# Ledger of designs, part 54: designed miniproteins, single chains

Each design is a single chain, and the fold is of that chain. pLDDT is the mean over its residues in the fold that is shown.

## One batch from the design tools (miniprotein)

Design m1863
Fold by ESMFold2-Fast:
Structure m1863 (fold): chain A 62 residues (1-62)
Amino acid sequence: AGVDLFARQARGMSRTYGDEALARGDPEAGLERIRRLGEKYKGVSEDETEREARRLEERAAA
């Protein structure tokens, strides 16, 4: 139950960081923020932050 809530929040924050970074033309800054978020929530939301970081990399490369 608690893990689910944190996973949702990490996903939402990671998406916001990614969208903001793409809007600024600086995907590397977005990736850094997402990975730092993953470090803070490792063991709970690490998979979500890693997945969103890969999504940002793919969108930036497109």
Scores: mean pLDDT 73

Design m1864
Fold by ESMFold2-Fast:
Structure m1864 (fold): chain A 110 residues (1-110)
Amino acid sequence: KKEYLEKLKEELEKALKYLEEAREAVEKGDIEKALEYLKKAKEELKKALEYALLAGDEETVEQLRKAGELLNEAEKELLSENPDKEKILKLLEKAIEELERAIELVEEAL
């Protein structure tokens, strides 16, 4: 249990770092870089979800699923003909908030 929570926290911290990089890229109008960091964040989020499931942490699983939905919406908008920068930033900010809350829950369980 504890080993899975430690790995979950590590993957969440990596996902959060990549989302912050994606947000900065969006602010600068660098769509290619934003997509690259978003894909990296989604990969780390997938690993985090796997560890949350192994740990039996249903609350964190639910939060990570919500974050994943927000990232999918952000990716869809980034790939549109005329990406709405403000909408993308708002989606990324909400995803970051969900991941920060997930990290707090995992820290409380450790």
Scores: mean pLDDT 86

Design m1865
Fold by ESMFold2-Fast:
Structure m1865 (fold): chain A 55 residues (1-55)
Amino acid sequence: SLLSDEELLEALLEILEELKRHVSEATFQRVVDDMLAALEARGLHAIAAEIRRFA
C-alpha cells in the first residue's frame, strides 16, 4: 500500500536479479513461479506479466 505498482515492480525485479546470482536455475524458477501465483492471486496481473517477461 506504500509502494506504487511501478515501485513494487522495480523492487521485485532487483530482488530477482540478485537471487539469480546465488541460486540454481531450478530454485530460481520455483521462486518466480511462486511469486507469479501470489501476484495473480492479489490481482496484480500487470506486475506478474512484466516479471514473466524478465524470467
Scores: mean pLDDT 83

Design m1866
Fold by ESMFold2-Fast:
Structure m1866 (fold): chain A 70 residues (1-70)
Amino acid sequence: MTVTLTITSVSGGNYGGVDAAGRRYLVGPKDGSELKVGAEVNVADLTTGEVSTGTIVELDGDKSITVELK
């Protein structure tokens, strides 16, 4: 399952983003502030509090991030 988020904020090494449906998420890198294609991240739904893990498959600077959820 793939989630594409538009990055809306950066706080403490975590990225706040929204999906195409307008749902808000927080993406956290495992080893600090370096987000790279192939890196594993945590994706937290800010509405439900549910956390999923995934791998970054595409990154457009600080504008958008695409994560493949495991």
Scores: mean pLDDT 76

Design m1867
Fold by ESMFold2-Fast:
Structure m1867 (fold): chain A 66 residues (1-66)
Amino acid sequence: RVEELVRVTTEIQRETQRWADEHGIEEAQRRGRRLAEEASRRLGLRVTASVEEVDGRPVATAEVHL
């Protein structure tokens, strides 16, 4: 279900972004990785999350690998 995958990745991205804003990039990377691992187990697909510094701002990304 494409809608379910979009919803899951959007949720992980938003939570990881919020964590980065509150706790910094390193903590957000750890949090996002855990969320992606849980989603990967739940969906049976490879889900990843990352946080990068873009123009001095943390930017979170979540992806599904098919």
Scores: mean pLDDT 80

Design m1868
Fold by ESMFold2-Fast:
Structure m1868 (fold): chain A 70 residues (1-70)
Amino acid sequence: SPAEERLEELLREIEELAKEHKDEKVKEKVLKKIEEIRKSKESPLEKEIRAGALYTGLVASMISEKKLEE
């Protein structure tokens, strides 16, 4: 369905961003959460909400990491 396709595109975007993170523990945690969302029996909408929250958390972590590098 179009909703499942949008969700998978979002999860792929999160996965690619996670791969760019230098902290291996953050990468592993995010990748684990992506798999939990994929394997969940929740509706596509509920999964999309969870994926959005994960994306926001990852971006916040990356901003924090960049500030520590300055």
Scores: mean pLDDT 79

Design m1869
Fold by ESMFold2-Fast:
Structure m1869 (fold): chain A 55 residues (1-55)
Amino acid sequence: MLPKLSAEERMELLKKLLEQHDADMAKIKKLVAELKAQGVPAQEATKKAIDKVYG
């Protein structure tokens, strides 16, 4: 399988990455809201949420 990705396959991967990004953003926003409710600043809350989702 030398040519693993066609132009169409790359487009489908991009769409999947965007869908995954949307799902990840929803989780991050939820965690940010929880952390902000605990008094954490928005930027710090966002960083911690990203770390929990991807770390």
Scores: mean pLDDT 77

Design m1870
Fold by ESMFold2-Fast:
Structure m1870 (fold): chain A 105 residues (1-105)
Amino acid sequence: PSEADLQRDIDIALTRMAISVTNLTTEDTVLKSSEKDLQTDLKHAKRLVEMARKLKEEGDYDLAKEAAKAAKKLADMVIKSPNASDKIKKEAQKVKKEAEKIIKE
């Protein structure tokens, strides 16, 4: 139905925006981030994984993989940050693992 097609188009547009924002994030920016900023980056990575799963369910496999790659990149930067607590690093590792699963499927 047309409503399903419209929802898919909205999901695609939002995911493309999120990927673009993430691709502009540099490792240097994350390394200088406060713990609060790292928590925000981690939430963003989790949202990208959610978007990737939704797009995969809707049949947009290529964009789902790109969203998962963006999530993995952001999670990896958080893991590498010296300002990240052990709790944040463990959460980021879980996000990275979930993203890798989507990429490999």
Scores: mean pLDDT 78

Design m1871
Fold by ESMFold2-Fast:
Structure m1871 (fold): chain A 71 residues (1-71)
Amino acid sequence: MAERAVELAEKALEAARNGDVDTAASYIAQALKELGVDGDVEQLKKAVLNAGKRYGIERIAEGVLETARGL
């Protein structure tokens, strides 16, 4: 589970750095689901997009990646 979350979070960070916020949010939502966060991927994606407006999507992707790596 954690290795797949790392892969998804790395893809999210790449998308975020390329300015593709929607794709980044989708990968973050999938990574959170792999980490055991409750909810459907679509519900998690909506939460990530809302958090991205406040904190920045790239910053969220970095935080999820660090969490998935066991930091």
Scores: mean pLDDT 83

Design m1872
Fold by ESMFold2-Fast:
Structure m1872 (fold): chain A 76 residues (1-76)
Amino acid sequence: STTEIIQKIADELGVSPIIVGSAVGSIEGGLSDEQIREVIKTTAMYVLGYSEKEAEEVAERVLSQLDKIKKLLEEL
């Protein structure tokens, strides 16, 4: 299931499943990498209470692994 893939990715990347879920939804919605970065930053700041710096760091971490996330979703 998509939920199981989100949990697996979150565990492997060491990030919140909420952040991974926002990235997965953005990928499935056909958003660009720049738009995905903005969604991750907004989610981290406004949903999880991260500082702007923490949100930028987690967005960079997720985007650096974006191809791996896309490959895992292709297995669904």
Scores: mean pLDDT 83

Design m1873
Fold by ESMFold2-Fast:
Structure m1873 (fold): chain A 64 residues (1-64)
Amino acid sequence: SPLEQLLRELEQSKRDLEASIAELQAKIAAGQATPREQVILTLKQGMLSNIQFLIEELRRKLAE
């Protein structure tokens, strides 16, 4: 199913994004993050929320 393939791709994107967020959070905790990296963290957190919403919406459609 094209929707099942899209779900797998979004789940992979979520994993990659979570890893990137964890690296940025570690830099901030170490006091080594630039102001640019702090903005990028906020943007990536927003992207993660959007991907999670799309995953939940697709799972609902696949359950119908």
Scores: mean pLDDT 89

Design m1874
Fold by ESMFold2-Fast:
Structure m1874 (fold): chain A 71 residues (1-71)
Amino acid sequence: QGEADIDRATRAMKVGVEALNRVVEEHPEILERPDLTARMIGTAFAAAANTEGSDEERIEKAYEEVKKLFE
């Protein structure tokens, strides 16, 4: 049980970080807003954790949710 939960958490963290890196690379100006950055982090990990499918699909969903915060 614990191993499966840890694997899911680790995957969500990896996906969330990848999505955030893409956003920051495209929109580095967002780093000027610490409050927005914190919200982006929470949003990315929540989306990654709640999305089913491949890592690519999870990254896309996390990226979409993060973009909604500043689009």
Scores: mean pLDDT 74

Design m1875
Fold by ESMFold2-Fast:
Structure m1875 (fold): chain A 65 residues (1-65)
Amino acid sequence: MEGEIDEAMALMLATSYGLGNVEVRVEGDTLHIYVEVETEEEREKALEMKRFLEEKGYKVELHFL
């Protein structure tokens, strides 16, 4: 499904997944998401968010801090 997403929408999505320390950068169609994870549950949420965005047709790079 087509959907236009920018840095603000990606940040709102990340907070809806319970990820507080997130920075998003957009370069072309690629979303670079920097996230601090302290637990395996937080890592799983970040990966689920990446999968959701990729299913919508975006390229996603996850950077764990």
Scores: mean pLDDT 74

Design m1876
Fold by ESMFold2-Fast:
Structure m1876 (fold): chain A 109 residues (1-109)
Amino acid sequence: MKIRVKITTSISKDGVLTVHVEVYDENGELLEERTVTPADGSITIRAEEKIELTIGGESGNSPIPTGVRFVVELEEGDWLVYNPATGEFTYSPAAQAALDATLAAQRAA
C-alpha cells in the first residue's frame, strides 16, 4: 500500500511548537492523525529513499518558521512497515539487511 504522510508544524503566540501528522492511503483516505509537542521530542520519519525529516529541537538562533508543511509519499510493505499502535515506520527485515550490508561495504572501502 502506498502511504502519503503530511506533516504540519505551527508555533503559538506563546512560543509552543506543535507538530501535526496525518497519514493517508493511496486513495487519499485519512488512516491516522497525531499531534506531538516539543516536550515529547522530535518526530523522525525515515524511508528507504533516504527521506529523513526531523521536526523539533528549537535553536536559540534559528526558530522554526510558523506554518511549515511537508508532504512525503512512502510505499508500505517491501521497505517500510507502519505500526498504527505507535505511529512509527520501521524498515522491513529485507530493507534493514540491505542497509546494514551497504554500511558495512562503505566502512570496508
Scores: mean pLDDT 49

Design m1877
Fold by ESMFold2-Fast:
Structure m1877 (fold): chain A 86 residues (1-86)
Amino acid sequence: SKLVEEAQRLIQEGLALIQRALDILERGSLDVSREEIDQMIAEGQALIDQGIALLKQALGYIPQELLEQLAALQARLAEAQALLAA
């Protein structure tokens, strides 16, 4: 299905953006502003949400593996953001 292919592309792009933001946060890089990191996270989350909506339309469900990946990513993101807020 073209919808499943588009959904997978959007989710992969969103996951890559959030992973890049996490790598920057966890390394404490001074080369990227916090505003740019927050934008990367917001854009990544928006792409994932769009992809999930398309998967629900195409399949009627979200694959369990994806739910587990998203939960793990959100946990890591929350921990990284909490450390920066201190």
Scores: mean pLDDT 80

Design m1878
Fold by ESMFold2-Fast:
Order: sequence, then structure tokens, then C-alpha cells
Structure m1878 (fold): chain A 100 residues (1-100)
Amino acid sequence: MPSIEEIRELLEEERERMMAELRRKYPDLPEEQFAAAEEVLRRGIELAVEGYERGESIETIRRRVVDLIRELGRARALPGGLVLAVMIAIQEVLDRVEES
């Protein structure tokens, strides 16, 4: 398994990539929606890093992160498509970490 620092770097890189892609694809979306999506991504990353630090299984981390993103997306009234895109992105990074 990669180091905690390597995992954090991968997750932060994916956050930056996803935010850039969302701004490119949805130029008319309000800035507050991008801010909310970035906050949801940051909290998902924090939860994933904490799970790795505790030695939790990737499957446990994935489940907890997906549940958190879904809950926060609903609480912040994010569009379903945006919540789904965020969930897919973080799961792809977690899958890559598992392969390492």
C-alpha cells in the first residue's frame, strides 16, 4: 500500500482535476455550487486519509466516503449529477490506490 502522504497527494490531485473539469463543462453553474462541490470533495478526502491512517480496509473507506458524499450532497442541495460525478471521481482514485 502507498504511504499516507502518497495517498493524500493522489486525492488532492484528483480534487484539483475534478474542479477544473467541472468548471470547464458547466461554465454557467453558480460559483456557490462549485464551492459546495469542492467542500464535499475535501471532506471525502479527509475521511479517506483518516481511514488509511487507522488501517481500515479500502472497502470500508470507500463505503464511508461514498455515504459521506451522498449525505453532504443532499444537505447542501447539490444537483444529483454533480454528486454522482464527485462519487465516481473519488472511487476511481481509491481503486487506483488499491491496485498500488
Scores: mean pLDDT 75

Design m1879
Fold by ESMFold2-Fast:
Structure m1879 (fold): chain A 81 residues (1-81)
Amino acid sequence: SKEEKFKEKMIEQLKKAAEMYEKLGLLDYAAELRKIAEEVPSMSVEEIIEKVLEAERKHFGYSEEELEELRKRLLEEYEKM
């Protein structure tokens, strides 16, 4: 399904990002991304997006405008499936 394809893509992207951030020494953030990836199969699309945005807010202090752009990008990826 469209949701299953989105979840598979998100797991791949989150694991790839975690490996990249581990190499950069951001171990806590990388661990949080891996945890989200493990939980993706049991979450809705909305829950996945909100978990990613919360991790970004927690670790980088992004503005609401930056988080809204990320939300829009993730929703567009889902809608294109």
Scores: mean pLDDT 85

Design m1880
Fold by ESMFold2-Fast:
Structure m1880 (fold): chain A 70 residues (1-70)
Amino acid sequence: MEFEAALTPESRAKIEALWAEYVERLRSLPNPTREDLEEAYREGLREAARIVGVDPEAVLAEVERARAAI
């Protein structure tokens, strides 16, 4: 998979830290809406893609395709 091939130990650690921070941030919101969650998710994907060094547009397109299939 494209982003797995670009995943280094350093990039993985950064993504794990980013994901943990994102989860805690969302959990601290008193009443998160679905739109807030979706926007945060997309923003997180773009940032994770940059950390890994892959094209954020390609990652977003792949995730949207996977979501549509499910």
Scores: mean pLDDT 66

Design m1881
Fold by ESMFold2-Fast:
Structure m1881 (fold): chain A 84 residues (1-84)
Amino acid sequence: MKKVKSEDVARAIGYVLRAIGALLEGKSDEAVRDFIDAARLLQEKGETEEAIRVLRLGLDSMRKLGVLTPEAEARLEAEIARLE
């Protein structure tokens, strides 16, 4: 397996932090895109389990904040299903 570079992990973390920031601003569509971008980057580096965790974190965070739209839920669930 190729080792994940620290810079790739930092970029994935950056997307997650950006998604959380978007949620705090009520920007659910931006948050969904950022969680998916983080998960795709992790999957590209062979970190599929971590990618699934990021998407599940997105779903859980959005539900707790009361900002999870049916469209956002469907999109995140579809991405999780694609990775499993």
Scores: mean pLDDT 79

Design m1882
Fold by ESMFold2-Fast:
Structure m1882 (fold): chain A 72 residues (1-72)
Amino acid sequence: DVKTIADKALEAVKRGDLEEARKLAAILESITAANPDDWQAWLELGRVLAALGEHEKAREYFEKAGALRRAQ
């Protein structure tokens, strides 16, 4: 479940465990690559990247998630 992975990554960021957070973000990136039309996967990846300070990339992925959700 992409939400569970994202929630664990956000919890890791909150603890200052950036290594674990980036590892979980990489798993989410693999999921989005395998499932490019899964709007929730892009949304959850964006949330994790925003928490990691990658705000521009997070915004791009939020826009992609919104476009995919509207197409459904």
Scores: mean pLDDT 87

Design m1883
Fold by ESMFold2-Fast:
Structure m1883 (fold): chain A 87 residues (1-87)
Amino acid sequence: MKIGPGLLAALTRLVREDPSLLDEDPEKVANRVISELPIDKSKAPEQYEADKKALVELLETARQNPKIRELLLSGKPEEVLKEFEKV
């Protein structure tokens, strides 16, 4: 499963500012991350849904994978991507 570097950068920044986001509803957090980017659901609905799904799956994985959780908290999006691609 692939997730874009811009989405990962936005997610890691938000999680560093508010670590409690990792304990929030993944769909709610994914919507917040997407709102930080110039993504228009009306112009690219398929890409929007794919991006949201990838974020939700990453957040759910982080709840069960302490390495991914720590990488998100430390703001290392490139390392998060490498670990996420292994699962």
Scores: mean pLDDT 77

Design m1884
Fold by ESMFold2-Fast:
Structure m1884 (fold): chain A 103 residues (1-103)
Amino acid sequence: LEEEIKKLEEEAKEYEEKRKKYYELGAKHDEELTKAAIEEGEKASLAENQAMIAQGQGGIHLYRRDPAAVEAGARGYAYLAGGYAGFYKHYREKAKKLKEELE
């Protein structure tokens, strides 16, 4: 259980680092558009992940490997950052729940 918590926390950290990276890339293009698009991307990725889990497919990281999104400039980078923010929240929540079980 402790090992599972560590893995979830490590995955959350990786997604947070990717979020920061793509946020900075988007902000260089257009900071205002990047902020707005991040919120939409975060909501979309969370909804997509929940739908895929419900279908038994697990989480598919479509936005993390979308070349078109990367090449879309500010909106593309914001979409990737939002997606990684969603995964960060998801794995962080899983780690919290496991910690609560230990207490």
Scores: mean pLDDT 60

Design m1885
Fold by ESMFold2-Fast:
Structure m1885 (fold): chain A 77 residues (1-77)
Amino acid sequence: MIKSTLTLADALASAALTAEQKALLRALMDRFGLDPARTSLASFLRMLGADEPETFSRWSPALRAFVEALLALAATE
């Protein structure tokens, strides 16, 4: 199960994400109308299907690297 108290705003401030991954996160937030301060990282990852193995396996390499970086960040307490 994906568990994290972090928000998307915390992810955007993190040094763990590349500039390209931060740009992708901002683009997805804009596209889906998400408030970075009010959207949890765990809820965002579930929305992307990060907890669904079949969905995860179909992502592009760049999207997989992005989600893996977010999952690693969510694992840090």
Scores: mean pLDDT 74

Design m1886
Fold by ESMFold2-Fast:
Structure m1886 (fold): chain A 82 residues (1-82)
Amino acid sequence: MLGGLGRFSRTLDEGQRRIRELAERLLPSQEARDLADKLIQDMTDTGLRALGKGPGLGVDAVRRETERALEEIRRRAREARE
């Protein structure tokens, strides 16, 4: 039980860090901040909703939303270059 919640918290923290770092690297500062905040909120809300159904589901949801968010940042960076 406690281990599952600890994994969720760590996965959420790692996701937030990865999203902010990638956005700051690839996008202008204001756009990076706004997009990262929105993606982190989506990831957190989805993760917490899934956590309510089971600790493992919460971790899996955060991981999926993190990867989706990183791809969205990469997509936005590509579009900004064209």
Scores: mean pLDDT 82

Design m1887
Fold by ESMFold2-Fast:
Structure m1887 (fold): chain A 89 residues (1-89)
Amino acid sequence: SMIEVHVDLHLYGPDADTVETIQRKFKVIDLHLRERGPARRLNVTIHTTTSTDPDHLQQIKNLVEEFIQRLKEEGLVEESSITVVTYPD
């Protein structure tokens, strides 16, 4: 099976410095980043393969949520949403 985790980020500012800072932070955790829509919105898609361990997906979601919470605390992100899409074998 394959799982995609889609993360939409709403930025506090439309400025390039904020986008570049977020891109550098995502690079540290090896996430694929796509810019879409208005300058204040980033979309991040994470592709992962399901293991036989049911906690693996939850661990990835928890890591992403913790990362987003830190971005909010740093004043880089105003709002966020996470969507999970699963593809059966």
Scores: mean pLDDT 58

Design m1888
Fold by ESMFold2-Fast:
Parts: sequence; structure tokens; C-alpha cells
Structure m1888 (fold): chain A 89 residues (1-89)
Amino acid sequence: MKKEVEELVKKAIELAEQTIKDNPDNPLIVQAAELVIKAAEALLNRDSQTTLDNLKQAQALYDASKEKSPLLAEAIELLQKAIDLAGLG
């Protein structure tokens, strides 16, 4: 995998983990962040279908949340960028 893709994935995981720590009382944000981590791990394992399915679910849960997390929004954006660079989007 290209180093640039790995760096984006690593940063997305770090931001999603921080989102869980910062928002323990928001179940939609926590679940969306957990799905971002699963999508990122799937991308590192070259499982494109699991990556796309988990990211789609994460986005839907984040969109449904009335409360927003800038860190989670950035994590989703970085992971989408990594998917595009990996040629999977």
C-alpha cells in the first residue's frame, strides 16, 4: 500500500478513537466512529467491500446525529481521501 494512503488511514483511526473518548454519551457518534475504525482497518487489509460498507454506515449514523463532531467529520473525510488514492472509490 502507498505510504500516503497508510498515513491518511492512521490519522483517521486516531481521530475516530479520540472522538469515542470525547463523546462517550453520544451513542450515534460513538457507533459511527467505531465503524470508521472498522472501515480503516478493512482498507489496510485490502477489503474494499467491507471498507465501503462500513464507511457508508458510519456516514448515515453521523448524518442522523443532531450533535456533530468535527474530529469525526475529519476522520471520515481523511478515510474517503485514502479510498480515492487507493483507487477504490
Scores: mean pLDDT 86

Design m1889
Fold by ESMFold2-Fast:
Structure m1889 (fold): chain A 63 residues (1-63)
Amino acid sequence: SDEEIEKLGKKYGLTPEQVRSLIEYLRKHPDEASRRLLRDLLVREQGLTEEEAEELLKQLEKL
């Protein structure tokens, strides 16, 4: 799981701490509105495409 967090971070240009923060946010806010807000933030702040952000969120939800 630490290895999975590091691997996701490298793929999407995030630190392990950022990946953990995203996982915690999704656990505390398991609603569609919060998920969409986080996707928009990832697109704007990290420069991900909507498709990349959606794939990242799906992977985080499995961790």
Scores: mean pLDDT 82

Design m1890
Fold by ESMFold2-Fast:
Structure m1890 (fold): chain A 100 residues (1-100)
Amino acid sequence: SLVHNPDIVLEFDLEVLGETLRVRAEYTRITTGNLKGDILVRLTTEKGWMEAIVNEDGEILAESVSPELGASPELVEALHEMLREELPAVRAEIEKLGPV
């Protein structure tokens, strides 16, 4: 993962499998290299963490999931779905920062 201050930080509750999961989502625009313009996403929960690199189409180019979170495919799928829903709004906000 990149050691960088995130551009956008959101904290919210996600309803998954009949329980409420508190999620911290950090979004960082990649400004250099072959992934320039893509977004690094770091999701942190009490059940573990996920890091992903997503392109402008919302496609996941790379991901890493903590072992405890990865043990629940349903939670991972719910986080992927949440990313797909939230990414257009997050990207619109990041675009206000100017060109990469």
Scores: mean pLDDT 79

Design m1891
Fold by ESMFold2-Fast:
Structure m1891 (fold): chain A 66 residues (1-66)
Amino acid sequence: MPILLSRAQLDEALRALFAEVARSGKPLSREEALRLLARIARERFGLDVTPEQVAASLARYAAELA
């Protein structure tokens, strides 16, 4: 079964992503951002998620906020 991140896990991963972008001072492409989010989820939550699964999780989260 595909593993999707919870809203709380996505919120935490996005905060970590923004902190990393601020630290590096360089803009990330959409593909680079999804790869970095997948890495953060793997390192912080022990979830072996793909960038595609992160993208699906983000789309679901955005739909719930709309």
Scores: mean pLDDT 76

Design m1892
Fold by ESMFold2-Fast:
Structure m1892 (fold): chain A 95 residues (1-95)
Amino acid sequence: AVGETDEEFIKESLKTTAEMLLYEAEIALKNGDLETAVRYVEAAGDLAIRANDKELLQRALELATKVRQMAEEKGDSEIAERAKEVIDRLKKALE
């Protein structure tokens, strides 16, 4: 269509997928499924970085921070470390 580009289409596709993954990660976190939560927030964060969407990056950062906190409280060092790696990547993308 007039005024549309392939780049805009790709970015919107990335954003839509990231939003769906953030929603699934939040449900997993609410259910105490930290393994699923960290997997989905990592995927959503990577897509948010590719889309260069600050709002999605901030939402992913907030959710990854909650996942890390719950993993630390439960003594799950593997999930806590994975969440920290996601947080570090998202913070770098927000600079």
Scores: mean pLDDT 85

Design m1893
Fold by ESMFold2-Fast:
Parts: structure tokens; C-alpha cells; sequence
Structure m1893 (fold): chain A 99 residues (1-99)
């Protein structure tokens, strides 16, 4: 059902938030921590009401992590791929809701 698909998408996005938060916690610079935590908090607040905005906020977290630490490129690349999949799933849900 559409409701089940939305619930599964929210679960996927929460898992991605949790993984990005674990990566962010490696960086002790106060400015980096503040920026990453604010983006993650905003994404979490948007999970159910605006999952499209949540995905864009998580893409900003990935971009910021790449700027902070290029050595984690492989892991953040995998998370970016998962966000691209989430975006496709959301588009399919919206197409079905419009029908």
C-alpha cells in the first residue's frame, strides 16, 4: 500500500540519518558539529511531512562531510547512492498518490 511504502521510506531515511550522525560524531570541530547537527535535526523534523526536503538536507550533510574529510569518500558515496534510491522511491509514491 502507499501508506506502507511511505512508512518504509521514513524507516530508510531514519537509518541514513543515524549513519550520517555516527560519521559526524567523529569530528570534534565545534563549527562542523553545529552545522552537521542542525542539518540532521532539520532532516529528522521533515521525515514524515516533507520527505523530499529531508532527502535534500541529507544530501547537504553528505556534501559537508566530503568537505570536512575527503578520506571517507567511499562511505559517503554509498550513503549518497542510498539517498538517490530514496528519491526514486519517493517519486514513485508521489506518482501513485496522483493517480
Amino acid sequence: SIDDARADLVRLLQLLIDRLRQLADQYTDADSQKQLNELLKKAEEKLESDPEEAIELLRQVVKKLREIDPSIEFEVGALETALAVASVVLRKIKEKEAS
Scores: mean pLDDT 84

Design m1894
Fold by ESMFold2-Fast:
Structure m1894 (fold): chain A 98 residues (1-98)
Amino acid sequence: MSQLSPETLAKLLQIAALLEIGKVLEAQKLFRDLVLSLNDEELEVLRPLISSSIEDFVDLALQLFKEQPKEIQEKAIEIAKEKLTPEEQKALEELLKK
């Protein structure tokens, strides 16, 4: 599978955290902005997420995260935490323990 950039993966983690705490509209806006910024290779990797339901999105995003190299995973978590509120960071930490 093609690798995602840490920045793209971080944005997926932010979206997953927002969905977990019920900020659906904010999550949808961020995902739309993300999709519009992707190159063709990253867009193909994210295709299952684009066609998923909201209920399936978090599970698929976490699966995609776990499939990335450890270095990319660690960097993405760091970037995501800097962009999230303390409550959203806690939601992300709980999701990453699944």
Scores: mean pLDDT 80

Design m1895
Fold by ESMFold2-Fast:
Structure m1895 (fold): chain A 97 residues (1-97)
Amino acid sequence: SERLEELQRQVERLIAEMEPKAKELYEKAGTSTEEQMRELLEELRRLAEREGHLAVAELVRLQEAAARGDIAALEEMLATTPDPLVREAIREALAQL
């Protein structure tokens, strides 16, 4: 639980560096239905990509893949991402699937 709380705190910190809409999308995704969450996460990912916040975009892709139980996608992301925070988040997601 302590590792997940630390990862959550780091994700929130990265999102806080983006424009206010990013924080709103992230908070709404956490309280929405599965279908609404998918659409909000996709919008957040596109926003992060446009602003060049690659770590946030990868973290959203991770959350989307984990929600689907897509182990192959998570393993591919782990092989290709150099970001230590994203790598740790992927390992935690894989450990829980």
Scores: mean pLDDT 77

Design m1896
Fold by ESMFold2-Fast:
Structure m1896 (fold): chain A 63 residues (1-63)
Amino acid sequence: SLSDLEIDKAVVIIAAAVLRTDPRLTPEQRAEIDRLMDEAFKAKTPEEVEKIRERVLELARSL
């Protein structure tokens, strides 16, 4: 079965991927989302996932 960490990582990656489709994003913001998705795939702790989630949310609120 999937761990809570694996589920949280998947949720953040899906949220970032959905955000990436927003036409209001700049190329720089899209590049940042790509980096955040990569970091989420590599994250090993809940604290790392939470930092990435907070940044994705901050980007979404900036639109």
Scores: mean pLDDT 88

Design m1897
Fold by ESMFold2-Fast:
Structure m1897 (fold): chain A 69 residues (1-69)
Amino acid sequence: MEELKKQLAELQEKIDQLQAELDAVRAQVAADPKDMDAIMKEAELTMQIMLLHTQIKELQNQIKKLEEE
């Protein structure tokens, strides 16, 4: 139980770090819409954040089942 909550905190920290990088890359895309490298990096970071979000949901579901079931 506590170990799963610790994993959630670690995944949230990773999302926060990737979100900061995504915000910086989005600023680059806004400044130069033809910067294909920045556009591709934005897509990559967005995908990584989505995968981490899915992992968080899975861990939250496991925690709920352990506490409620």
Scores: mean pLDDT 82

